# Designed miniproteins, single chains: the designs that were tried, part 56

Each design is a single chain, and the fold is of that chain. pLDDT is the mean over its residues in the fold that is shown.

## One batch from the design tools (miniprotein)

Design m2052
Fold by ESMFold2-Fast:
Structure m2052 (fold): chain A 64 residues (1-64)
Amino acid sequence: SVEELKQKLLDYLKNVLGFSDEEIKRIEELMKGKDEEFLRKVFQAIHDAKSKEEFLKRIEELAK
């Protein structure tokens, strides 16, 4: 489900990429009410972004 994909993504960002609890909450809020296509773009942003700051900027733009 979309909800399971969201949880797996947040767990990966926290446990593998070292995002803080505060950053994870921000990302979770940006993902609220979004569909599977938005999640696929978030996964693409993980691959394409060169830094945590660039990743956060990309998903904020996608959430507009």
Scores: mean pLDDT 81

Design m2053
Fold by ESMFold2-Fast:
Structure m2053 (fold): chain A 78 residues (1-78)
Amino acid sequence: GLSGNKAIAAAIGAALAAIGAEIDVELGGDKEAALAEARAAVEAAREVARAASGKAKETAEFALRAAERALRRVEAAL
């Protein structure tokens, strides 16, 4: 599987990307581009959560939940 530290970094990065897309749409950015980025970020977070184990998996699952909330917010703005 993915190493713990790399899994945590990847999970956090994916969550931040999804949150960035949410911020972009709130600031009047391209909604379609933000939706595509948020969807890609959620998928990346899901892959990390599946590959991770132990404490890294808990962090990855938390990050996935944050990314999914950001995606829902982007979708609601369409």
Scores: mean pLDDT 85

Design m2054
Fold by ESMFold2-Fast:
Structure m2054 (fold): chain A 74 residues (1-74)
Amino acid sequence: SHMERLEKKVKEFLEKATPEERKAVQAIADALNLIGEALDKAIEESRKTGKPLSEVAEKYFEEANKKAKEILKK
């Protein structure tokens, strides 16, 4: 899977990474997880309401983007 390949590359990078690089990678991973959670919530609401996924996704991605920016600032 795409996630498995990404996880393997991240693990190989982290074996040689500095503490600062590890912290940056963790922040990026946390931000990406928020996007994944937003997609899951959008799919669930789309199925429940019958609204197009594209319409519902906009709301959740706006919220996820705001939180991701806060994580990346730390």
Scores: mean pLDDT 78

Design m2055
Fold by ESMFold2-Fast:
Structure m2055 (fold): chain A 117 residues (1-117)
Amino acid sequence: MVKVTESGGGTVAAGGSLTLTAKVSGLETKPILISWLRQRPGEPLKAVASTAGSESNAGYAPEVAGRFTITWDVKNNTATLNMNNLKEEDTAVYYAVAVSVGDKKSYLGEGVQVTVV
């Protein structure tokens, strides 16, 4: 069974930093795409960062570009989202998503709360 386990959320002051981590387990093949999504209060789920297994293929939503950095460690099946210069609008539940080729399935974690005060 595929599992995505996130950690590293919490409460932080505006201008602060947090690092979220996600470990992916139970895949027969390595995921080819890892993404971080967030759901802000009263808003739909939105993708903020994605990578295709290398740092050079990273993409970011405009509102987080230059502040967030996504990495994917293919050896350890671990994704990180480094979040710098956090703003109140970054308050959301953050989800890691792993996409596997062949299955054509997305595997979503249970989410981690980030609160910026």
Scores: mean pLDDT 80

Design m2056
Fold by ESMFold2-Fast:
Structure m2056 (fold): chain A 82 residues (1-82)
Amino acid sequence: MARELVERLERAAREFEKRAPPETAELAREVERLARELAERDPAATRAAADALETALKLSPEEARRVIEEALRYLEDRRARL
């Protein structure tokens, strides 16, 4: 599970680097970083992050940024509780 989730996060973050404005790509990378830190201790949070980045890739840049910002807040909250 953890390896699959990390691979999904890496693919999504790379797609944002190629396709998204730099600010959005940076946020996607931060989501990837935090989700990786949580992968062994909170795989559900890591899966939610992967799902959020993959969903955001299908949205407009403005909507994608909102989804990524929400995912980042969610992961920061989850990490704080570990």
Scores: mean pLDDT 82

Design m2057
Fold by ESMFold2-Fast:
Structure m2057 (fold): chain A 55 residues (1-55)
Amino acid sequence: SDADRLAAQKAYNEALNAKTLEEAEKIVNEMAERLGLSDGQREALLTSVRHELAT
């Protein structure tokens, strides 16, 4: 749904503003729980954030 897409985008943007990978993963997990994202959507966001921030 549009709400799920907006929630996922918000979580992703917040996570990318984190100073560390650990902080980014925490933000994704907290926002996924708060915004009611599915386990699959949470896993996809974690994978995307880890890939983007990995050195």
Scores: mean pLDDT 78

Design m2058
Fold by ESMFold2-Fast:
Structure m2058 (fold): chain A 67 residues (1-67)
Amino acid sequence: ARELYKKAGDAISNGDEEAALKYAEELEKLGLKEAGEGVRRALEGKKTGDVEIGQEGAILAANGVDK
């Protein structure tokens, strides 16, 4: 779970939208819906330049993985 979160973060940092969305989907399939949604929001924040959405996504993803 945390490894998928790390890979998603790396994909977002590298601008790899397809990889980030794939890892978000894998997190959701593991029952970590909040982690998957958080990754999607973090990606959206990076694409739009909206730091608040990006931060909300990162927090949601981290909280989802810690459950």
Scores: mean pLDDT 74

Design m2059
Fold by ESMFold2-Fast:
Structure m2059 (fold): chain A 76 residues (1-76)
Amino acid sequence: MKKSKAEAEKLTLEGLKAYGEGKIEEAIELFKKAIEYDPNHALAWLGLGAHKIKYAKSKEEEEEGRKLYEEALTLP
């Protein structure tokens, strides 16, 4: 749906802005919301996955982040 994709894009851009401002937790929540509106929004998945890899505190968290990043690369 056009509305869902537009909202996902808006939330993803807000997330990127928040991330750039150092509001990391807010950025992650915005990326998660974007995915709820459009599960195929590659940029939101890339942001979430990359962050999870970068700030992983365990091997499990790193593996989860890598999976999210790889899934984003396979999105249409």
Scores: mean pLDDT 75

Design m2060
Fold by ESMFold2-Fast:
Structure m2060 (fold): chain A 53 residues (1-53)
Amino acid sequence: SIDDEIAKINEELKERVREIKARLGDTMEATREIFVALADNVERIIELEIEAR
């Protein structure tokens, strides 16, 4: 029936949304770690350049 099809579509969408949210969380965390590491490296380079001047 149409109601059964709508229920199936809703469950499929929920599963896809949950998967997207999980992937986004993982990606955001990895991205944050990369940016923090990059910022730390840039700060070290700047400090070395300032000390050399």
Scores: mean pLDDT 79

Design m2062
Fold by ESMFold2-Fast:
Structure m2062 (fold): chain A 100 residues (1-100)
Amino acid sequence: SMEEVKKKLEEVIKKLEEDKKRIEELVKQNPNDTFAKDQLETLEKAIKNLRKAIEEENIELAKSLLIGLALDYQRWYDETGDERFKENAEFLREKAVEVL
């Protein structure tokens, strides 16, 4: 149902907001960290676009956004070895399947 899809997307947004706060603190501690700044911009756009997908009830947009962000997290994992990025990529792929 649309209500179940919206609930799952809100859970994704909550997790992304928590990750965004973590990255914001990293940027405050090192304002020259271009990698952290790029992650922050990517997360801000993803959150905004997912909220739009919920408002418009656009499941196809939501799915595409989740898959795209999962690829971003996978790339960040491949570059850093930080398993938190791998876990987030797997979470986003799982949620993309669930909103089918």
Scores: mean pLDDT 88

Design m2063
Fold by ESMFold2-Fast:
Structure m2063 (fold): chain A 68 residues (1-68)
Amino acid sequence: AAPELVEAEVEGAEGLRALADGAAASGAALRITVRVAAEDRAAAEASEAAGREAEARYPQVTFRLEVL
């Protein structure tokens, strides 16, 4: 079966958390892309940590990190 999948792109970890909470409320499968600047390692690490927490908490949520 083809699952219902919502894809979203956000800048940084703030949008990731909001979308993960929304997915938990709706039950939809959600893929979140977080984009960070290559020179901002701290932002990349924070986004990865937030994404892993969201995936662990909400099985229907996946994330990927894109370094610009």
Scores: mean pLDDT 70

Design m2064
Fold by ESMFold2-Fast:
Structure m2064 (fold): chain A 81 residues (1-81)
Amino acid sequence: MEKRLEAETLLAFANMLLALGRKLYDQGKYDEAIETFEEAIKLYREALKLARESGDEDLVRQAEENLKIAEKFLEEVKKKK
């Protein structure tokens, strides 16, 4: 239960950072967007690890999908810089 709650909390925080990174990217703040996406990716990876250990397949799927989205945005913003 604790690992699942921790994974959910990290996933929620990573989702907030993903949204913030996208907003910074849209504002042309590419350096800040890069740092924000890198933090989101780090949290998604930790959330994914905890989700796998918790056995929550839906949480694993959400973390994997959102991690891929964050990694795509990081590559896009690096091409703009």
Scores: mean pLDDT 86

Design m2065
Fold by ESMFold2-Fast:
Structure m2065 (fold): chain A 68 residues (1-68)
Amino acid sequence: SDIDRGVVEIALAVELTVSEDPEVKELAREALEAVVAGDFERAAELLEKLGEKSGRDLSSTIKIARET
């Protein structure tokens, strides 16, 4: 839904704002581009990589992306 998409976009914007790591920022940008394109499978894969790289628990956001 549009609401689920918005939740994923907000979560990615938070990671982009909080992180000082250029690799994490790049993954967040790529994931946002995937969400805008409607490619939620790609967004979920990028969110998994972002979570692994940043050490943040993104499980809820990944679930929303996969279920959208």
Scores: mean pLDDT 76

Design m2066
Fold by ESMFold2-Fast:
Structure m2066 (fold): chain A 80 residues (1-80)
Amino acid sequence: MKIELGERYEEEGKKLEAEGKYEEAGEAYELAGKYYEEAGEYEKAAEAYEKAAEAYEKAGKLEKAKELKEKAEELKKKAE
């Protein structure tokens, strides 16, 4: 269930990013990361948070992007 929610929000983020809606794409990828993290899928969560950070950078939300990149790095360490 939570993995399926993560996949749905990740797909939504990809569609929003393709539409140039970078802030909304970042929000969708961030939700995907949260659901993957709750499911214990730390590698997928890290990837989703990295995509969210890239989207937020394109939206000009540099501080938010930095926070999510740091979170993704910590989750990658947990996935190892």
Scores: mean pLDDT 84

Design m2067
Fold by ESMFold2-Fast:
Structure m2067 (fold): chain A 60 residues (1-60)
Amino acid sequence: MKIKEEFKKFLKKMAEDVSKGKENPLYQELLRKLREAARKDPGRGVQKVLEEFIEKFKNK
């Protein structure tokens, strides 16, 4: 899936930004929702959260 590669690239870039001390509230919200999704529904829940935030970052 092409979207899966986009998710990996996005997560890598996010991790780099965070490691450089760049604060972005959208990254914090994404991480929080990913942790919740990983606990409740690691497959579909994580996928839905990633899709939601990819759209948010794409449109902002």
Scores: mean pLDDT 69

Design m2068
Fold by ESMFold2-Fast:
Structure m2068 (fold): chain A 80 residues (1-80)
Amino acid sequence: MEEKEKEAEELEEEARKAEKEGDYEKAAELYEKAAEAAEHDPERQYRLLAKAAEAAKKAGDEEKAKELLEKAVEARRKAL
């Protein structure tokens, strides 16, 4: 899963840059994509989905934030 780990790292870095720029909608999308790339690491996937949910909430997308939070909870169950 080397390529997927690299993809998750790159997407997470891009998401952090989007957050710094105040583009929370883009940050939420990038964190969600990073979580998809981190499917092999449930603990990381949980953290990334939680960040995506927070970014979506800051963007004003309450529905997407709820969906991402539910995905984060499910990923956390797999990590435990």
Scores: mean pLDDT 81

Design m2069
Fold by ESMFold2-Fast:
Structure m2069 (fold): chain A 98 residues (1-98)
Amino acid sequence: MIRGAFALPLVSVDPETGTATGLAVVIVDKETDIEEAKRFALELANRAVKDSPFVKEILSVEVEVREHPFDPDKLIVTATVTAKVDPSLVPPGLARRL
């Protein structure tokens, strides 16, 4: 069973390469279907990226599964999605912070 899930906001937008990154983390019991957990984490990360109006396409996806360091009955599933953005559509305030 999924015990916790959260998606982090886009933390990196590079106007020179035109990329943005989304991240999602899901905590599950070891008895959970890992492929379902990976799919759920990836869906959360994809939604975080696609909610940005300046995202064009998904360039890469990475999913990592690791054991919880303090709870041997749980796994941590992390999905990272990198997407192509249009630098001309990125809000000036956001681009200047990079």
Scores: mean pLDDT 69

Design m2070
Fold by ESMFold2-Fast:
Structure m2070 (fold): chain A 55 residues (1-55)
Amino acid sequence: MSDEELAKIQEGAKQAAQGLRLTPEQARALVRLNAGSALTPEQLEEVIAAALAGT
């Protein structure tokens, strides 16, 4: 996965968390459910951090 692809996923996760008005727990669960097996642990934490910034 390229850095640009990861950045787009991070922004999408943040916007989804804002749009759906997710709690921090819901944001973490949604990211893990949709991308947990496709991302490295480090990438997963970065996407979760971006989603949490949207809550």
Scores: mean pLDDT 78

Design m2071
Fold by ESMFold2-Fast:
Structure m2071 (fold): chain A 68 residues (1-68)
Amino acid sequence: SAEEKLKELYEELSADPRVKAELVGKDTLVIDTQGDLLLAIGLALRIIGDYPDLEVSIEGDVITVKAK
């Protein structure tokens, strides 16, 4: 399910010291790249490609990923 994919992403990104990842409720993952705008763009594009059933938005250095 989309929720399981969000949990998998959260576990992967929680191991990356460059980012702060937070699960909000059951359907939203917030990824803060801590001022690294290029990393944010790169991660957002990777997630869009790998998880087409997730909704991805970007605001500066923060990526929001939602279950559709």
Scores: mean pLDDT 84

Design m2072
Fold by ESMFold2-Fast:
Structure m2072 (fold): chain A 82 residues (1-82)
Amino acid sequence: MNKELYEEVKKIVAEILGVEKVEDDTNLRYDPLLGADRSTYDELVKKIEEKFGIEISDEERQKITTVKDLAEYVEKKLAEKL
């Protein structure tokens, strides 16, 4: 996995959730301890789309549950632009 891309994704997630650090298995759809819910998920997706210049369809959103899922999806989409 691209370390710089992965760290950037984790940083954006942490910023949206208002925490200092997130783990690879952090649930982006629902985590009451971190404040992750539908609103933060929608805001996060929009921020990722704006930051990386990609689009995440509703179908692909169904496959993205964790920080790791999100980072892998972003890496895949950026590789497709090469």
Scores: mean pLDDT 80

Design m2073
Fold by ESMFold2-Fast:
Structure m2073 (fold): chain A 114 residues (1-114)
Amino acid sequence: MLELTESGGGTFQEGSSVTLTKKASQPVSMVSWWREDEKGILSFVASLNTNTGKVKYSEDVKGRFTISYDPAKNTSTLTMSNLKKEDTATYYSMGLSANGPILAFGEGVKVTVV
C-alpha cells in the first residue's frame, strides 16, 4: 500500500520561507501538492511527473514555490518562498504509485502565516 508521510508545517512570518516534505513508502510516478484554506476550499498548488520531469504550478504560487522529487529517497519537497497570509492552509501531498492505479493522500500539514 502506498503511504505518504508529510512534515514541515508550523507558524511562519509573512515574507519567510518554508520547506514541506513528503516521503513515500514506495516509488511514485506523480507527486502533487494541494491546499485547503480556512474556508474549506481545496485548490491545486503544484505537480511533478517523476518519469518526464514535467512540472506545473498554480498561477497564485508560480515564481514563489518550487516542487522537487528525489527518487533515491522517494521524497518530494515543496519549497515555499515569500510567504503571504493567503498561503495559510492545510497542505496535502498526493502520490500516484509507479506500480499500479493506487492514488494516496497524506494526512496534511498545517501552515499558518502571521
Scores: mean pLDDT 80

Design m2074
Fold by ESMFold2-Fast:
Structure m2074 (fold): chain A 77 residues (1-77)
Amino acid sequence: MREEVERYLEEAIEALKAGDFDKARESLTKALVLAGVDPETAERIANLLVGIAKQEGPEKAAEYARNLVDALVAARE
């Protein structure tokens, strides 16, 4: 689980830095779903993170995404 979540999170961060927002949204959604978020909520969060990347830059969005995913993974039994 953690390795697969980390893989999709890394793919998402790479896509954000490359300006590939469609790939970033898809990979963020997959990482969030694997971390235990329902698909509809995961899509909404992914869209918000892409919005942050567009307004505040990809590094800020990557920081928020890592912190959120780490917290979600840590909260699961």
Scores: mean pLDDT 83

Design m2075
Fold by ESMFold2-Fast:
Structure m2075 (fold): chain A 59 residues (1-59)
Amino acid sequence: MVLARAVEDYEAKSPDELSLKKGEILEVLANVAPGVVHVRSLTTGKEGNVPGSVLEPIE
């Protein structure tokens, strides 16, 4: 399992994106486009696309 942490709050700009809270832990599911990562929130269970720039890898 690949985990990442949100380094800042992020507001979804489209229906395909996920809004994040700083410090939220996410499971990385796929890299769907350059700079865009499909993730699942471990706190909410929601899935969506986010910019890779708002994530930092954990282990």
Scores: mean pLDDT 80

Design m2076
Fold by ESMFold2-Fast:
Structure m2076 (fold): chain A 96 residues (1-96)
Amino acid sequence: SMEELEKMIEEAGKGKAANPEAVKRALELWDKAAEAAEAGKEEEAKKLLEEAMRILIEEAGMSEKAAEMLLRGYGAVKRGTASEKTREAIKRIEEI
């Protein structure tokens, strides 16, 4: 749900260098990675996921584990509301 997503963003922002705009940008890159994976562009999806992780770690000040947990949690929320084709793409990017 949207409330669960907002809670994940708030919990991510509890870090010492919290930057909610950076978290939002990283999640937008995750959405683009899912679209790229759905189109069969796995190398493009990998680059987008790497940039999302970089933003969460370097700009939002999250640990690598916290960044991974946030992106996995976001992926789980998106799977719950997504079409079958989008769910398959999300599973593919989680394996990247």
Scores: mean pLDDT 73

Design m2077
Fold by ESMFold2-Fast:
Structure m2077 (fold): chain A 69 residues (1-69)
Amino acid sequence: AGPARELTPEERKALAKIGRLRQAVLDGDWETARKIGEELGLTDEEVKALADPEHVARLYARIRAELAK
């Protein structure tokens, strides 16, 4: 099932991190954005790209696929 299903605790934690990361990017809080990005294995360039909602959706799909393994 897609995102409409009930999330696992692991998926919920991952989504919360992605949400905080994107909010930090949008707020210009680069220190927080870089810290969360490093926890997710992202480069500084990938973190900055998360201002674009399309890149956020791709990151979410990637992390969910990794958690499903």
Scores: mean pLDDT 73

Design m2078
Fold by ESMFold2-Fast:
Structure m2078 (fold): chain A 82 residues (1-82)
Amino acid sequence: KAAEVLELVREQVAADTSSSPEVRELALKAIEAIAAGDAEKAAEYAGRAARLAAEELGLDPEEAARKARELALGAAEMAKKL
């Protein structure tokens, strides 16, 4: 379940062929924080990566950052329980 959320995040990063290196680096840091069960770092990096990616794509950066933080917090919390 936590691994499933991590895979979903990885798939979205891999599918984004127009991502900047900065977005990719932040997304990878978020995945590492989730795996470590560090909810605060996971939410921080995931939110920053999603905001930057949304800005590049002309999407809503606040909505993207909010959803990314929710996913990262949930994934890190589940990692702690496993």
Scores: mean pLDDT 73

Design m2079
Fold by ESMFold2-Fast:
Structure m2079 (fold): chain A 68 residues (1-68)
Amino acid sequence: SSIEKFIGLVLRLIGDPHFDVELVGENTLVATARPGGEAALRALAEELKKDPSFEVSLEGNTLTITLK
């Protein structure tokens, strides 16, 4: 299900040393690149843009991910 996919993404990103992660709503996640994590954040944005379950916005070192 879409919600299980979202929960799996949250758990994946919380464990990733490249990012600081915050839940800002019921279906919205914000990942901020730590120093040296910018390339990993850009790769994550490109990965998630290909998934129709997510709306993705990259602004500077901050990626906003919303479950559709």
Scores: mean pLDDT 87

Design m2080
Fold by ESMFold2-Fast:
Structure m2080 (fold): chain A 74 residues (1-74)
Amino acid sequence: MKRNAQLVLDAAGLSAEDAKLTLDPKKGQAIIDRGVDNFLKRQGVKSISDEDYDNLRHGIRSAAIAYVKALEEE
């Protein structure tokens, strides 16, 4: 669980601090959007569908939550 979440965050260019900030109701969405943009730039993708963008947002948010939960269990 923790390792897979870390790999997703690394691919999105997000730190452990960024992962914790995704839970902030005011800043969380901006952090997730930055993660999606970083991922797309790293993959050389210039355009994707709105559905694929939302799926990436959901995946990055889920990984961030899983990572934070794993940290709280240690």
Scores: mean pLDDT 77

Design m2081
Fold by ESMFold2-Fast:
Structure m2081 (fold): chain A 95 residues (1-95)
Amino acid sequence: MLSTADRVARALGFEVAPGEGLARLIEAAGEERVREYLRLAKEDPIAFNNRTLELLGVRTAGLSDELAAAVLALVESGVVPAERVRAALENLKIE
């Protein structure tokens, strides 16, 4: 069964089997950077939401904190451009 993370990973150009999406995105983004954003999401949700708007130009309310953190880390590290993330979320109807 494809999770939201699996669909996001595939839409961003990663090849993943069902259930692998989140782990693959974390690996590509870097575990430490993902952990920093996940901490921000839990400790300061307002700052996290401001960072998603600043870096992606969209809210990630339709994503889990872990998936949103992984996506932010991917863009900040330059692995995936912000425009590709926006297009993926729009195509998947995730807001």
Scores: mean pLDDT 81

Design m2082
Fold by ESMFold2-Fast:
Structure m2082 (fold): chain A 89 residues (1-89)
Amino acid sequence: GKSELIKKAEELFKKAKEYAKQGDVEKALKLAEEALKLYKKAGKEREGLEKALEVYKEALKNAKSLEEITRAIGAILRLIGELLDIELK
């Protein structure tokens, strides 16, 4: 059910934040994207996008290389685009 999807997504977002704080941008982005997919399946796309944005901001803060910074910025810009699409609908 939707409740089980949200619980799994919350655990994935928690792990994503832990990786983001450690500077593991790649794992943080991957886990946050998986959690966002579960939130979208549960009909909670806006909430999922907002939670993913918080993870991506933490990943950007702790990024150690230009390549990691670029990946985190790209992920943030994509999420902002998706949030704007929701506002315009």
Scores: mean pLDDT 87

Design m2083
Fold by ESMFold2-Fast:
Structure m2083 (fold): chain A 98 residues (1-98)
Amino acid sequence: VSPEELEAESLEAMVRMGAAVAATHPPESDEEAERLAAAIARALRQLHAIDPERAREAAYYVGRVLGKAKADVLAEALLARLPPDLAEEFRKGYEEGR
């Protein structure tokens, strides 16, 4: 296993955990939602640089988790920070999670 594969695994785990935590403990303010969105988006972009397909799957999962939680403010903040392909997968997940 290469260092890049280990980094991709860690980034995916962080993104999935972050989404799950946000779904159970929603941000209390718009500022908190913006900070969390920036962190998740950064991790997704780093994952995309290593493994684009895995990043798209992770973006879909995050969308689905946040859609089920109806985390609209966090979803909008995250979408503003994602590249087009990740934003598309996130939107698909969000719609299906509703």
Scores: mean pLDDT 84

Design m2084
Fold by ESMFold2-Fast:
Structure m2084 (fold): chain A 90 residues (1-90)
Amino acid sequence: MKKYKILDIEVVREGPVAEKIKERLKPGMVISEKELWDIIEEAAREAGVATDRFLPILAFSLPDPRSKDPNKKVLYIAAGDSLVRLTVEE
């Protein structure tokens, strides 16, 4: 079971989904990949930008270019008007 430690949460573009993600995720949390995606999907549904039949969520995972640690990664999450950058450690 893959786990991530949340190191940083940056809102690149504000929106209802970004607001809900900031309420649920905090720096220092250790969360499974499944739990992370459940939180993102629930945030999108509660913000009215996703339904049980349609989840218009785009996500990209990249090495963190600001860190020399290969275990640190950046996850970009785009949903509705929101764009959030999560820095995580595996």
Scores: mean pLDDT 75

Design m2085
Fold by ESMFold2-Fast:
Order: structure tokens, then sequence, then C-alpha cells
Structure m2085 (fold): chain A 70 residues (1-70)
């Protein structure tokens, strides 16, 4: 996976989180969490800054799921 592919995937995950927050959609949030967790090892290998952003995003998704009781 390239750094550009990682950036695109991160942008897509951020959009998915925004949708899940607006719609209180636990299913979309769970899918985004799974995708983010699968992506994290690649980000850690390729770009530490993208890995930090992805870890922050995972934390935000987990916080949303906790709010939704999921």
Amino acid sequence: MSVEELREALRNLEAALAYAEENRDAVTAKIALHEAQELLPHAEEKDPELAERLRALIGRIEALLKELGA
C-alpha cells in the first residue's frame, strides 16, 4: 500500500465517521473501526504521522460507539 493510498483511505474513513456522527449510525462506525484497524499496521510501517492520525481517528470512532451503547 502506498502513502497516497493511505491518505485516500484515511479521508474516506474521516467521511464515514462524519456520516456516522450525524446519523448516529453504529453499523457505519463499526465498519469504519474495522477498516481503520486493518489499515493501522500499514500506516505504522509507511508514515508515522499518518499512523498518529489513524490512531486518533480510531479513538474517535471508539468514543462514538461508546456514546451509542455499541
Scores: mean pLDDT 86

Design m2086
Fold by ESMFold2-Fast:
Structure m2086 (fold): chain A 84 residues (1-84)
Amino acid sequence: LAAAATAAAVAAFTAALAAGASAATAANLAALAAANVLAAALPFATAVAVENAVAAALAALLKAGTLSAAALTAVVAATVAAAL
């Protein structure tokens, strides 16, 4: 599950950047992609908690100016794994 959510987030982030989206838009699309994978696999309350944790982690990377595909991959994988 963590691997699937991370892969979806990275794919959405990379596609958004390739389409010319801002880092903020790319991060939001990555969080949404991870959320969709989590919502399909987890009970609603657990999915929402993990989705909020992923969104917060990506927002922190964006605020710090350290958001990259590599940082997003590591943070989403760690956040989902820690919540499961």
Scores: mean pLDDT 75

Design m2087
Fold by ESMFold2-Fast:
Structure m2087 (fold): chain A 76 residues (1-76)
Amino acid sequence: HMKESAEKVKEAYDKGVEEARARLAAGQDPRTLLEQAKNDILDVAEDYKKGKLTPEEALLRSAYAVGIRKAAEEAL
């Protein structure tokens, strides 16, 4: 169901934001974290295109990486 998928996507995104904030608080460079998140988003898209990920796996991994990107951008 679409509602269940949306809730899982939000959870993955929120987890990404929390993880990024924890890494930033530990002294991680926001620019390095931002570039890592951008690369992770591209890698997920490529793996999905190659049939290595299910639609749900691709969606959740993308949401997580987008959450990391958001927190890193806010720290710049």
Scores: mean pLDDT 84

